Designed miniproteins, single chains, continued (2). Designs and how they scored, part 40

Each design is a single chain, and the fold is of that chain. pLDDT is the mean over its residues in the fold that is shown.

## One batch from the design tools (miniprotein)

Design m5369
Fold by ESMFold2-Fast:
Structure m5369 (fold): chain A 90 residues (1-90)
Amino acid sequence: SMKEKAIEVLDRAIEVASKFDDPIAQSVLATLRSIKKLIEQTDDENIIKRALQIAISAVEVLLHALKNEDQSVQEELRKILEELKKLLEE
């Protein structure tokens, strides 16, 4: 389901954000955890899609905050961002 895919992609974003002590990364981590909890508590696809839009913005902020980190981190965040955007098209 879209909900199960959304949770899986959010868990990957949370994992990346949790590895960095950067204050912006930690703020994004808190936001992503709140979004995951919201998605877990609802079966309303419209609420899930709105939550995913906020998650996309949060991951874009995280990608910018981590711009000086290893290329592997950048590529994982870009893949996460692409997968979140694809879920909105479903």
Scores: mean pLDDT 88

Design m5370
Fold by ESMFold2-Fast:
Structure m5370 (fold): chain A 90 residues (1-90)
Amino acid sequence: EEEKKKLLEETIKLLEEGIRKLQQGGAQNDPALMQEARELLGKAAELAEKAGDKETAELAQKAADSTSPQDMLRYGEEALKRAKERLEEL
C-alpha cells in the first residue's frame, strides 16, 4: 500500500514534468526537450506498471511511443488524470 502510493506519486511527478517539457519543446521547436519529454513519459509508464496501474502504464507508454506531439500530449494528459484518480483511491 505505502509502496504503491510512493510509486504513483513518482509517476504523477514524471508525467507532469514530461508534459511540461513537451509543451515547452513544441512551442520552441526544440528536439532535445521533446526527447526529454519522451524519456520522462516512458519512465512514468515503467513506474505505473510497478505500481500495478496497467491502464496508466499503457497510456504513458502510448504517449512515449507517439510520433505526433499532439498525440503525446493527449495520451500523457490522460495518463496523468488516471494516475491522480488511482492515487485518490489509495
Scores: mean pLDDT 84

Design m5371
Fold by ESMFold2-Fast:
Structure m5371 (fold): chain A 70 residues (1-70)
Amino acid sequence: MRKELEEAIRLASEETGVSVEEVLADMEAMDRTQVELSLLAYYYLKKGEEEKAKELLEELKELRAERVAA
């Protein structure tokens, strides 16, 4: 797992009071890739790394466009 994704999951767990294992289980029930990209974008926005957040949001946009075309 990417270090930043691990930190994002930990932050979400701490803010919601949900365990890391439950967050991972919820991600498995959803579109995991879209959830991971959304969490990483949120993490970078909170850290002030807007350029990295923008890259992740563009990747998410491309993934969504691909799925609509399918």
Scores: mean pLDDT 69

Design m5372
Fold by ESMFold2-Fast:
Structure m5372 (fold): chain A 77 residues (1-77)
Amino acid sequence: SKGEELVEIAMELLRLVPDELIPEAIGATLAVIGYVLENKPEEAARYMAEFLDELIKKVPELAPKLEELRERVRSLL
């Protein structure tokens, strides 16, 4: 399901971010899980896409991997 794929993307994101951004990534993951549990996968996808856009600005060295995750999120909209 779209919700399951969004949770998988969020878990992959947690493995990619540097330690200093783990709390922020955990917060984003919890928000995505919350939307999915409310049966709002489109809201979860929009939230994750916006979070990834901001994260790319903060960690440009991870941009290629984050852009791949963003494209996966976009495919679910």
Scores: mean pLDDT 83

Design m5373
Fold by ESMFold2-Fast:
Structure m5373 (fold): chain A 71 residues (1-71)
Amino acid sequence: MDPAPSSDLVVDLSTVTEENLRDFLTKTLGLSEEVADALLAFMKSSGVPLDVLVRYVVEDLGGRAVGRMPA
């Protein structure tokens, strides 16, 4: 079992994967794995791209911690 290339993916927002998004939902939002999985399935059914989701969530949620929401 050799390590694959592309280490430090945990902070790479440019490389969004389904696994990373799922983990982000459970850790960032505190959702249960079941709820996170249901959300992912729903978003995939709606045709929402992961890249757009991650960018929106990170930017919006990150700024939200600073006085509710940055303008």
Scores: mean pLDDT 59

Design m5374
Fold by ESMFold2-Fast:
Structure m5374 (fold): chain A 90 residues (1-90)
Amino acid sequence: SDAEIRAEIARSLAQLEETKAKVQELLAQGKVEEAREVLNEFVQQADALARRLGEVAAKLDPDSPLAAEIRAWTETVTTTVKELYEQLKK
């Protein structure tokens, strides 16, 4: 269970980096709507994972390593997604 959750977090972070690279490349090409679609697809997947991770975190000791990993994932995803949406407004 913990190993599966960690694998989902790691996969999501890898997808975030791929999404960031794709969004930035599409923006460099002037393809703003395609960049928005790529980011929106990632956000939908991240929102589904956030719901599952929230349920897991509610059952964990707040001082556990997995709880810290869930918080770090949430901060990284939230910050990066916000920055990418700001880039789409230009």
Scores: mean pLDDT 88

Design m5375
Fold by ESMFold2-Fast:
Structure m5375 (fold): chain A 91 residues (1-91)
Amino acid sequence: SLTLPPALKALLEAQAEVYRLLQAGSITPEEAAELIRRLTDPVLPGEEAEALARALLAAIRGEEDPEAEAVARRIEERLAPAMEAEREALE
């Protein structure tokens, strides 16, 4: 089985926890966005981290931010090979 890099695994686990807290109503969308931004700072460039936080906030509010969506797509493209390799290794 393919293991995700520790930083990426930690980021995904932290993001899932922030989403869980938000769905439970324990934090606001604004607090969730700020937490994601802080969690991504050591893993992603600050500009991409802020755009990811904005994309998360927009998605929660049902709003669209084309700039944040474009950065989110670039991040997904950069991570897609690792995610695809993990999927293939589990087959």
Scores: mean pLDDT 57

Design m5376
Fold by ESMFold2-Fast:
Structure m5376 (fold): chain A 112 residues (1-112)
Amino acid sequence: MKEDVEKLVEYLRKAAEYFEKAIKASRDEMLAYLTKAAGYLQEAIELAEKVREKDPEKGKTLLEILNKMLEYTKEALAAARRGDFDKAKEYAQKSVEYAREGIELAEKLLKE
């Protein structure tokens, strides 16, 4: 479990990094950075499913945060694809906020 939670934090930090790059990016680069962030988020969700197998209650709470992050990530990608870059940035920023919540919860799990 500890190793799975440590990797989960790493992937969430990488997802947040690429969302922040997307927010600052040119129009042409934004979709690529959002796609990279979505990939790291999917890796984090798979690790959160493993955490849920070991600790169902804490894993469920973590998955709820990551699924909210995934909803905003999908909306950011859809907005970017239709050329609504202001909405894409808004949704990417929400994904960063949920990434921070997920990291804080996961780091608390490492200390317990």
Scores: mean pLDDT 85

Design m5377
Fold by ESMFold2-Fast:
Structure m5377 (fold): chain A 65 residues (1-65)
Amino acid sequence: MPQAQLAAWIQEKARELGLDLEPAAALELAQRVGADLRRLTNELEKLQLYGKRVITVDDVRALVA
């Protein structure tokens, strides 16, 4: 799956969870986790618990392995 397509999927999934995820943050998640959709969902759930309205690249770096 192209990285841009994976990043788009991540942004859509984040919206379903009530997260506003920056495009660069979605790309960072795609780069760190890869195409493991279950792991991506788990990481997005961790970001949801963070409680910040807009999730940035720095937030992904701090919270995602």
Scores: mean pLDDT 77

Design m5378
Fold by ESMFold2-Fast:
Structure m5378 (fold): chain A 92 residues (1-92)
Amino acid sequence: DIDKIVKEVIEAVEKAKPKKVDIGIGYKTGDEEAEKKAKELGERIEKALKEKFPDVEINVSYVPLESLEGIGLVVIADGETILRKVLSLEEV
């Protein structure tokens, strides 16, 4: 459920009140389904954060990894990790 994940990210960013947010989305190298879902999740998070926090710098990066099952999500606010999750492909 992408909408639930997006809501958790928005709530974490709102609590942190940062100037800059860096989002890392991890997926297994060669897993085309995981890569597609990672990019869909990243696009949804980026759009929601830019709409909700127009004065915050938002960066999204996609990280291919050798041994990840599902999708990794890391949210970094002004250099501090405020959210870290591993999501199943069924959750995205």
Scores: mean pLDDT 85

Design m5379
Fold by ESMFold2-Fast:
Structure m5379 (fold): chain A 60 residues (1-60)
Amino acid sequence: DPGFEGVIELVRATADFTDKWVEIEKNKDKLSEEEYNKKLQEVMDEHRRRVAEIRARIAA
């Protein structure tokens, strides 16, 4: 079932996003403000793209 597989992929994408966010937060004191903001933006952009790709496959 493509719809069910897509839901599982969305759950995994969210888990991966959360893990990466937590890792950045744990290392926040080792990063400059610019590096911290850049890493957060990259993780958010990656998650947004991944979710869009999964949603496109579910809709197709």
Scores: mean pLDDT 82

Design m5380
Fold by ESMFold2-Fast:
Structure m5380 (fold): chain A 88 residues (1-88)
Amino acid sequence: SDAELAQVLRPDAALAALLRREGIFADEVTLQEILEGVHRYLAREDLFDPVDPNLVDVSGTALGELLGRDEVDLRSGALRDAILAHVA
Protein backbone atom coordinates (compact mmCIF):
# COMPACT_ATOMS: atom_id res chain seq x y z
CA SER A 1 0.00 0.00 0.00
CA ASP A 2 1.07 3.66 -0.34
CA ALA A 3 1.31 3.90 3.47
CA GLU A 4 3.75 0.96 3.57
CA LEU A 5 5.88 2.46 0.75
CA ALA A 6 5.98 5.83 2.57
CA GLN A 7 7.05 4.21 5.88
CA VAL A 8 10.25 5.84 7.22
CA LEU A 9 12.80 3.18 8.17
CA ARG A 10 16.35 3.04 9.57
CA PRO A 11 18.50 0.51 7.63
CA ASP A 12 21.04 -1.58 9.52
CA ALA A 13 24.74 -1.35 8.59
CA ALA A 14 24.55 -4.06 5.91
CA LEU A 15 21.53 -2.58 4.08
CA ALA A 16 22.90 0.98 4.53
CA ALA A 17 26.17 -0.10 2.82
CA LEU A 18 24.24 -1.43 -0.20
CA LEU A 19 22.11 1.75 -0.38
CA ARG A 20 25.22 4.01 -0.23
CA ARG A 21 26.51 2.21 -3.35
CA GLU A 22 23.31 3.44 -5.10
CA GLY A 23 23.67 7.03 -3.80
CA ILE A 24 21.36 6.77 -0.77
CA PHE A 25 23.19 8.22 2.27
CA ALA A 26 20.30 9.26 4.58
CA ASP A 27 19.89 7.61 8.01
CA GLU A 28 16.10 7.56 7.50
CA VAL A 29 14.67 6.37 4.17
CA THR A 30 11.25 5.27 2.94
CA LEU A 31 10.57 1.67 1.90
CA GLN A 32 9.97 3.04 -1.63
CA GLU A 33 13.48 4.61 -1.66
CA ILE A 34 14.99 1.30 -0.44
CA LEU A 35 13.17 -0.66 -3.17
CA GLU A 36 14.25 1.90 -5.83
CA GLY A 37 17.87 1.61 -4.62
CA VAL A 38 17.71 -2.20 -4.76
CA HIS A 39 16.27 -2.08 -8.30
CA ARG A 40 19.12 0.27 -9.35
CA TYR A 41 21.58 -2.25 -7.87
CA LEU A 42 19.95 -5.12 -9.81
CA ALA A 43 20.14 -3.13 -13.07
CA ARG A 44 23.75 -1.94 -12.49
CA GLU A 45 24.96 -5.50 -11.76
CA ASP A 46 22.88 -6.94 -14.66
CA LEU A 47 21.19 -9.51 -12.41
CA PHE A 48 17.80 -9.80 -14.21
CA ASP A 49 17.05 -13.16 -15.83
CA PRO A 50 17.06 -12.84 -19.66
CA VAL A 51 13.88 -14.99 -19.97
CA ASP A 52 11.85 -13.73 -16.96
CA PRO A 53 12.59 -10.10 -15.94
CA ASN A 54 10.82 -10.64 -12.57
CA LEU A 55 13.41 -13.29 -11.65
CA VAL A 56 16.85 -12.18 -10.40
CA ASP A 57 19.95 -14.23 -9.60
CA VAL A 58 21.64 -12.63 -6.58
CA SER A 59 24.06 -15.52 -5.89
CA GLY A 60 27.55 -14.29 -4.97
CA THR A 61 26.39 -10.65 -4.64
CA ALA A 62 26.22 -8.29 -1.65
CA LEU A 63 22.42 -8.31 -2.03
CA GLY A 64 22.34 -12.14 -2.00
CA GLU A 65 24.38 -12.15 1.22
CA LEU A 66 22.01 -9.54 2.76
CA LEU A 67 18.88 -11.48 1.78
CA GLY A 68 20.28 -14.99 2.50
CA ARG A 69 19.02 -16.08 -0.94
CA ASP A 70 20.51 -17.00 -4.34
CA GLU A 71 17.37 -16.18 -6.35
CA VAL A 72 14.48 -13.72 -5.87
CA ASP A 73 11.10 -13.53 -7.61
CA LEU A 74 10.18 -9.84 -7.50
CA ARG A 75 6.45 -10.72 -7.67
CA SER A 76 6.52 -12.87 -4.48
CA GLY A 77 7.10 -10.08 -1.90
CA ALA A 78 10.13 -12.01 -0.62
CA LEU A 79 12.41 -9.05 -1.44
CA ARG A 80 10.25 -6.68 0.66
CA ASP A 81 10.07 -9.18 3.55
CA ALA A 82 13.86 -9.70 3.53
CA ILE A 83 14.50 -5.92 3.45
CA LEU A 84 12.15 -5.41 6.42
CA ALA A 85 14.37 -7.81 8.43
CA HIS A 86 17.19 -5.20 8.05
CA VAL A 87 15.32 -2.06 9.18
CA ALA A 88 14.18 -0.61 12.50
Scores: mean pLDDT 80

Design m5381
Fold by ESMFold2-Fast:
Structure m5381 (fold): chain A 92 residues (1-92)
Amino acid sequence: SLEEILQTAQENGDLVAVHLARAGLALESGDLDTAREHLRQAEQAAREQGDLDTAVEIGVALGLSDICEALNRPDLAEKVLRECVTTLLQRL
């Protein structure tokens, strides 16, 4: 579960995984603004760790999500964020 991933990430001090799990939980509750904030924090943590591939993947997803909302497609904005979180958590 996302709660189990979050607990393990917190115990290991894995800030990227902590913020990805929190973004996932926000998406489950439909809170897109909270999900975006946690994804921004995950992107920053990835940059600080030198994991540029993860940082770029999060940045692209955030940018695409913003474009989808500007085009009045919040369904696609949510889908982009969910796919990003799911893909990155599967690599942990």
Scores: mean pLDDT 89

Design m5382
Fold by ESMFold2-Fast:
Structure m5382 (fold): chain A 93 residues (1-93)
Amino acid sequence: MAKEDRRQAAEALREAADWVEALGGPEAQKAAEYLREAAKAVEEGDFEKAKEYFLKAMRAAERMDLTPEQARELAVRLTAAGLSIIGAEISAR
């Protein structure tokens, strides 16, 4: 269970990273990089590090110039990824 939950959380984070990176620009690149570092931390079971990188990704995302449609999609993807980190941490306890 815990290993599968970590794998799914890492996949959600990488899917969010790929989507964000496709938007282009330096802040999108930073957000994508932080999301990928969070995914790696989740796979390693380091949930504190994963949350730290996820928070850094959110801060980078706040500086992106997005359309309302892109902002909604970003919110959905980041919410899903964030909840997946929490779910994986709970499953590891």
Scores: mean pLDDT 84

Design m5383
Fold by ESMFold2-Fast:
Structure m5383 (fold): chain A 82 residues (1-82)
Amino acid sequence: EVETLVLTKTVTVPDGYLVEGVVIASETDTSVTVRILYAKPGSPIVKSEDVTITAPEGYEVRDVSYTIDGNTVTITVTLVKK
């Protein structure tokens, strides 16, 4: 029997910016780094912020998903017990 744990993290980009995209910058068995790309509307300059989610001891990363709502990104990481 595999024990499953779900971790969620919400990230809001600065006021006046919108999320342009989300990229999985790094994924290991024990951590995920998600890169959030954001820009001011109509600006050619894209900024980025990296967010790292680390699995608790005894768990490993199984799946990573995300949702974008304007200036907010919700990252969901599904972990399974080793």
Scores: mean pLDDT 82

Design m5384
Fold by ESMFold2-Fast:
Structure m5384 (fold): chain A 59 residues (1-59)
Amino acid sequence: SARIEMLEESRRITEKALKELEEELKKNPDNLITQIARDIVQSALDFLEEKIKELKEKE
């Protein structure tokens, strides 16, 4: 399914973004903007994983 493939690609991009944010926080742990961005990206990743699972079960 093209939709599942797009969501899996989005998940991979989101995982890379999360790693970059975590590395930035390791260098500057007091950066509040980076902390907020990391939390948002983590939530997006969790959402994508849940939706991929749901769609695979329905396909």
Scores: mean pLDDT 83

Design m5385
Fold by ESMFold2-Fast:
Structure m5385 (fold): chain A 85 residues (1-85)
Amino acid sequence: MANLEAAAAFAQELAERMGRVLGADEVTLHMLKAGADSSEFLVTLRRNGRVTHMLLRIRVLPSGEAQVVEASPAAQELLKRLEAE
C-alpha cells in the first residue's frame, strides 16, 4: 500500500508539472494497473477542447524513491523538457 501511495503521489506531481508546461486547462491522473514492483498510470491533459493521453509506469525503490521506468513517446519527450528546464 505505501509503495502504491508513493507511486501515485509521484505520478500526480509529474502530471501537474506536465499540465503547467503545456498550459492545460485540466489534468487527470488514472491508475491503469497496480503492481508489486511498478504501477501504470494514464495522464490526460485537456487544452482548448483537445485531449492528450500520456502513459507512465512508475516504480518505487526499496529506499522509498519513485522513478519513471517506462513512458509513452509523448510522455518521454515532455519528461526530457522537464529535465532540461
Scores: mean pLDDT 79

Design m5386
Fold by ESMFold2-Fast:
Structure m5386 (fold): chain A 95 residues (1-95)
Amino acid sequence: MEKELEEIEQALKDFLENPTLENAKKAAEAAKKAAELLAELARELEAQGRAEEAALAAKMAEFFKFVAELAEKGYKEKNPEKAKKEIEEYIRKQS
């Protein structure tokens, strides 16, 4: 998980620094993977009775799912610059 999270972080950072079609596709795939891993973690935490941690993991899964949708849309519409701006705005609103 840790090494996979580093790869996900790098893919997102690369896209935000250089919003190309290739980096948008990579960011979409990385964010989708993060959402899947966090959703699974949320289910495991819920099964352990760790409801607060499960809720946080589920919220993070929703965050990465939305980032993946924005990045994938940018790739498919050939507008990665717009996707970058929408992702940056979404991140600002979560802080």
Scores: mean pLDDT 83

Design m5387
Fold by ESMFold2-Fast:
Structure m5387 (fold): chain A 72 residues (1-72)
Amino acid sequence: EEERQAEIERAKQRVEDAKAAGYRPYFLEVEGPLAEAHAAIVKTLGPEVHDAWEKGEPVYVETVLRGATVPA
């Protein structure tokens, strides 16, 4: 949990840095294994990222994996 929270905080900082540099950030927290999360991201954000790219807008995609449950 602590390591994941640190990763999320680093990701948030990168997103803020990207915003300051003029990028349009897509920040997505997803659940599940990384492979499944990646597939969901591509499926969900693909068209929007593609549209921004076609417009010539800079994009920055940041994803983090988050846990949905804690040990009982």
Scores: mean pLDDT 56

Design m5388
Fold by ESMFold2-Fast:
Structure m5388 (fold): chain A 100 residues (1-100)
Amino acid sequence: SLLDRIREISEETLAYLREHLSEEQEPIIELFEEFTKEVLRMIEEKAPEEEISKLVQEKGKELKKLMDELNVPEEIAEYIEKSMVEIYLLAMEAVRRREA
């Protein structure tokens, strides 16, 4: 299922972050986990595509700011951004399949 794939990407990303981020950068892990939980909740509550898109944009902006403030290496920042994009695309597919 698309939701199971979102959970899988989230778990894989969180495991990677826990291995590569310092204790001081733990807020990034917490924010990414919150992001994924909220995306899944919105899909289950049948939120419109526009609301999910807005959430992803707002959380993406917040994560980017936090990664900059906590001096996250570019390679790790790119990995997080890629994971967020993949979750977004899967969420959009889940919404479209529901509305088809």
Scores: mean pLDDT 87

Design m5389
Fold by ESMFold2-Fast:
Structure m5389 (fold): chain A 66 residues (1-66)
Amino acid sequence: MEMVELVKKQAEAAIAAAKAGDLFEAEVHLALAEMNLGIAKSIGDEEAAKEMEPLVEEARAAVEAA
């Protein structure tokens, strides 16, 4: 699914930016991932949302820890 793949890349980018100490970049990528998760939930794509949720949560935890 193209949306899940996009969120995975956004989450990975957020984690990488957080580890690099670029908190603004990390928060931008996290916000984009959260937005796409919200869109999946809004259109009723339950399978995509279930795959996206753990990716977004991992990225959020990394940003909060940085």
Scores: mean pLDDT 84

Design m5390
Fold by ESMFold2-Fast:
Parts: C-alpha cells; structure tokens; sequence
Structure m5390 (fold): chain A 80 residues (1-80)
C-alpha cells in the first residue's frame, strides 16, 4: 500500500496545515492509483516517474497556495 506523509515546519498555522493536507489528499487520489498500478506491473521506471510528478505537483501547488518560503520547508515521504 502506498503511503504519503507530509511534515510541515514548526510554527505552521492550522489553516496552512489544512491547505497542505488538502493538496496532498487531492494529488494522492490522482497519483496513488497510478503508482499502485505501476507497482503491480513491476514497472520501476513508471513508478519513479509518477512519484517524481506527484512531488513536483505537490510542491508547485503548495508554492501557489502558501508561497515558496513555506513550500520549500515541506518534507514529503512516499512509502511504496
């Protein structure tokens, strides 16, 4: 099962945290099924590409919503 964890810097507001979690959940609904399909097929290149696209999309959306200064401090772990 693919699991995505997001860690935000100390001092992040409840509203900022909720925004990042909403972005994570939206993108997870789109990307996790695709990553799981690649895993089931044994397609390591597709899996790596999808994880990279997921991360890029998450950081891009976080930058748009919260600004680059907060977005660059977000840590994302994808367990496959």
Amino acid sequence: MVEVKVTLPAGTSAEQRATVEAIRDKLAEEYIPKIEEALAAGDEERKATLIAEFLAALYAEATRALGAALARQIRVTVNV
Scores: mean pLDDT 84

Design m5391
Fold by ESMFold2-Fast:
Structure m5391 (fold): chain A 91 residues (1-91)
Amino acid sequence: SMEEELRRIEELAEEKRREAIESGTQEKLQEASKAIVEAAKDASPRSKAIAYRYLGEAAAAVGESPEDVQAGARAMAEYLGDLETSEVEID
């Protein structure tokens, strides 16, 4: 179900964020980014948005600009949402 998908992705993203925060290294941030993007690539736009939000928080912990990363994540989520909206049927 969609609820199970969202929960699984959120739990994964939260764990990856925690690992990046605990390590404070760019290497762990890159690993977290790759894992989160891979897990969310075939998920709903909502699940992707949540995953990318956790990525932004992880980036902040490593000393990256949180505002830039969060803005990028939101832009990506909005872009994916717009693509899905284009499939709406006109009855």
Scores: mean pLDDT 70

Design m5392
Fold by ESMFold2-Fast:
Structure m5392 (fold): chain A 87 residues (1-87)
Amino acid sequence: MIDVSKLSKAEIALYARVLLAEARYLLENADKLSKEELEKGIKRLEEQLKLLETAIETQNITDPEVLALLEEVRRIIKELKEKLEEM
């Protein structure tokens, strides 16, 4: 478990970029996954996103770069859920 209260601004930005990379990887490979594997992947991304959102709220982070990374992750999660409904 990541202690969100101890994350630096730079670590939060790095974590956001890693989460975006994981989301993109899942999206690119969605057609190769079973419905259950895709559901588990989406749930993991949502849990990681919630931890990052909590860190941002706790530390009052307003950096446009960090916020844009989270918006892109949310967009990809939405697209993944749409693909899941088509399976």
Scores: mean pLDDT 82

Design m5393
Fold by ESMFold2-Fast:
Structure m5393 (fold): chain A 79 residues (1-79)
Amino acid sequence: YELSITASAPTEEKARELAERAQEIVREFGAEGEASVWENFVSVGARFPTLEQAEELLERLREAAKEVGATVSLEVILE
């Protein structure tokens, strides 16, 4: 399973903060993935062996985005 999420933060500083949190969350799940920042946009991609792990990571990423005031614009889970 592959997860892709895109979010827009209120500032570039908050975008970097969200990307750092996302990278930490991805590492915590032992997933292969990365977070990237362009201006105030954050993109996160990660791969998992199970759908349950992808859904759990997505929920944690949504929580992190909410904490920094970011708006999630795209969420995709592929088989």
Scores: mean pLDDT 78

Design m5394
Fold by ESMFold2-Fast:
Structure m5394 (fold): chain A 86 residues (1-86)
Amino acid sequence: SEEEKLRQKLANTLTAAYLLVVGAEIALDLPTFSRAEVERLIAGAEEFTQKAKELADKLPEYKDQINADVEKIEARVAELRARLAA
């Protein structure tokens, strides 16, 4: 069904956002990663998080749960940006 396809796309999009934020957190702790590489990972997480919000608007039954997950990712992104600014 179209709803099943949208749910799968949403799950994949959220997973991508989560993996990118985890990758940025790991990269910040490793001396081999440049600031530009970490910023690229954060930007990717922000892009996929935005796409997840747009997909959640098309799946109103899941919107509250997805918005809660998005808020957790956005909080971690904000923490990463604060660490980069320090």
Scores: mean pLDDT 86

Design m5395
Fold by ESMFold2-Fast:
Parts: C-alpha cells; structure tokens; sequence
Structure m5395 (fold): chain A 84 residues (1-84)
C-alpha cells in the first residue's frame, strides 16, 4: 500500500543515517539506491538492494559490534516486512 511504502521510506532513511554513522560506506550506498528505487515504485529492485545491504551490515556487525549497524539492520528488517 502507499501507506506501507511511506512508512518503509521513513525507516530506510533512518537506516541510511545509522549506516553512515557506523562508517559502512557500502551499506549506506546500497540503502541510498534502495530508497531511490522504492520512491520510483520499483519494489523488486528495492527489495534486492535492501537484502544486499542487510547482509553487508550483518557481516560488519559480526566483525565490529557496532550498535549503529545493529539499529540499521533492525530498521531494514522492519521495512522489508512492510514491502513483502
């Protein structure tokens, strides 16, 4: 729905900021691309990019314990639930 899309975009913008604070440039770029595709109504590409961003953030969190990476993962997971 349009409401779920709007909620997902809000969650993803926060996730993008958390990834930037964590210092993970790869994840932040993937999230920025996912946001743009979602804004354009390209759900399939947005979901693929979000799943890639999640894996990058998960590996980074496992290696560093960075709490901003953990917050970004939680926000991405909530956005994926709204989009699927």
Amino acid sequence: SEEDKKRALGLLRTAYNQAKVAGNEEASKLLEQAIKHLENGDYDKAIELLEKAREVLKKFYEETGNPNAKKAIELVDKALELLK
Scores: mean pLDDT 90

Design m5396
Fold by ESMFold2-Fast:
Structure m5396 (fold): chain A 100 residues (1-100)
Amino acid sequence: SEAEEHLEKAAEAAEKAAEAARAGDAEEALKYLEEARRHLFEAGEALEKEGKKELVRSEVIPLEFLVLMGQSAINLGDLETAVQLAEAVARGARELREKL
């Protein structure tokens, strides 16, 4: 489905954000977290169209919040926390995709 495709792309972007953060590349990490957030938003819209609005509130919005926390961690110079948050986003997006 369209939601599954966007969740996969969100997970891939979040993994790239974690790789960039591990390499010390804050700018690339922020870029990939924003890409992950965009795909999570698009997954949420696709899920609402499919009548699954409850999954948007219970699963998608919490993942979007983790992306925002990761961006905040990078802005504070805490790349270790950014790696952990980006990896959590990737896992959560895949887990949600498997439930669809």
Scores: mean pLDDT 91

Design m5397
Fold by ESMFold2-Fast:
Order: C-alpha cells, then sequence, then structure tokens
Structure m5397 (fold): chain A 76 residues (1-76)
C-alpha cells in the first residue's frame, strides 16, 4: 500500500497539518450528520486552536486537541 499522506506529523508544516485536520473535520461532520452551524463552529474552534496554541503545542498535541473539539460538539 502507498498511503497518503507520506510525511510523519513532526515533518508537516502547521499549514499542512491545519488543512489535513480540516479535511478530517469535514469527513467527521458528514459522518455524524452535523448541521452547517455546528460544522462552522468546529472550523472556528480549529482556527482558534491553531492561532492561540499552534506555536506552543507539538503537532501530536494539536491533533489530540482537535479530536477533543470534534468529540465535544457531539455533547452540545
Amino acid sequence: MKPLPTKPLSELSKEELYERLKAVLDRWADAHGLTEEQRNKLKEELDKLFKEKGDSMTPEELVREALRLFQRILEE
């Protein structure tokens, strides 16, 4: 198998990681039947995460926090 992406998380730029997480968010939102409003809220929270903590967190920490944000929207 030739899986994409080929770069480990530590080699991704913040922009590449952000775009990947947006793609994951869109697929996850579709799978859970989220409203447009809920999807937009998740995108705004993801944007805040990268703007406020993108420089202070590792790529692995950013992925974990993004997944926690996705999980939290299901509880609202």
Scores: mean pLDDT 73

Design m5398
Fold by ESMFold2-Fast:
Structure m5398 (fold): chain A 65 residues (1-65)
Amino acid sequence: SEELQKRIEKLRAVLKEYYTDEEIDELIQAFEEAWKEGPEAADRVISEKLREFNKKRLEEKKKQQ
């Protein structure tokens, strides 16, 4: 749908500043799959995956100190 495509474009534009192309593709794929259950499900999935990525980055930061 047009709404899904616009949301993907906006999400990709924000994520490209902080994540690799491979990570972005993984996030977008999960978002598209969750969108089949509705926009709320898609937003929840993205939020959960971003928390996982942030936790991993925090753990790597602790190892470098």
Scores: mean pLDDT 78

Design m5399
Fold by ESMFold2-Fast:
Structure m5399 (fold): chain A 73 residues (1-73)
Amino acid sequence: SLEEELERLERERERVEEEIARVTEKEKELLELNRKDKEKYSPKTREVMFEEAELTLKLMLLDLEIRELEKKL
């Protein structure tokens, strides 16, 4: 049903939000380290920033899908 699909997407959204929170904390730590030693930490900082961007896009797409399903209820 649409209701079951909505619940599934809302659970997926919650998991993505939790993952974003973890990645954001890691990014904050790496940004501070990168400020002190750019040669050592820039590659890792860039990698984590890309991961955050990918997760943010995934969250946006889930939000759009949830809104479309809500309109059909």
Scores: mean pLDDT 85

Design m5400
Fold by ESMFold2-Fast:
Structure m5400 (fold): chain A 83 residues (1-83)
Amino acid sequence: DKEISRLFHELLLLAGEVLPDEKVVEYVREIVKAFNEKNYDKMIEILKKLREDIEANSTDPELIARIQEIVDKLIELLKKKKE
């Protein structure tokens, strides 16, 4: 849980560098809702959309690589949480 929270925090900070504040707030609301519902499949879906949105709006290869790493790790941890 602490590792998931840390990775989400880092992902949202990086998203805030690339996406408008209103879009980041929408992603936060969707993630929080899915988390409260224990809908880990929905969280994974939202994470994939957030990653695609960031990649579409950034040309920074280091930022894109870090986003990919964070999202892949979050998906792995969320899949383990379903077990």
Scores: mean pLDDT 82

Design m5401
Fold by ESMFold2-Fast:
Structure m5401 (fold): chain A 97 residues (1-97)
Amino acid sequence: MRVRLTIVLKPGSNDKKEARRRATEAVITAIRALQDVGAGSPLEIDVEIIETPEGLQVRLTIVADVPSLEAAREAAEKIKADLPFVEKIELEELPEE
């Protein structure tokens, strides 16, 4: 089934280099977690670095085909365990088109 996984990291410093580093680690962690649950290669990866009053915040959106909704939830839990500074992870089921 197709899912959208949105990972929001906690706002950090105003250092853009650090924000980019955190974004890269989030992408690697998310791809690995999805592969571990039997997902195919990501169909879409979007990375945003957003300026907030508390500093720069990383938001990562990945669209992937997963074996089940349970597998997608397992991937989200793995990401939360392996990636520090996670504020929230949102999981959405998408229609396959």
Scores: mean pLDDT 83

Design m5402
Fold by ESMFold2-Fast:
Structure m5402 (fold): chain A 89 residues (1-89)
Amino acid sequence: RKRRILAIASLSVQLIGVAVALRLGDGAAAAEYARRLRETILENKDDLDPETAERLISLSTELAEAAAAGDMDRARELLGEIGRLLSEA
């Protein structure tokens, strides 16, 4: 399905942005990319499996909060979980 492939590709690019920001220790940039990730998930939720979309929305919200709070370990854990879900979608 073309729309699903494009949605996953867009989400993957934003996920890379979060990963780079976290690697550099930039919690503010990581939180900004996580917010964009969440926005893209919401825009494409109808093109994703409902259970996967709901979980991605929850995880991306927690990721943005953890990154904004400077909890880099929690943010990295959440990033890994989101990446795993996208690879399974």
Scores: mean pLDDT 80

Design m5403
Fold by ESMFold2-Fast:
Structure m5403 (fold): chain A 64 residues (1-64)
Amino acid sequence: TQAQVQQLRQQGKDLLQQARDLSEQSIKAREAGDFKKADELQAQAGELVRQARANFEQADQLAS
């Protein structure tokens, strides 16, 4: 339904915002020389991006 589509899209946007925040923290960690922390944060950000893509894909399928 339209309501489910909007909910999934909003959840996807929220996940992308969290991923951006983690990516920014990863860049700062690299600049500080903490490569292990940077890699961990980037991996977490990547996982959130994958979840966001899944939510958008589900929304697109329901919107059809």
Scores: mean pLDDT 88

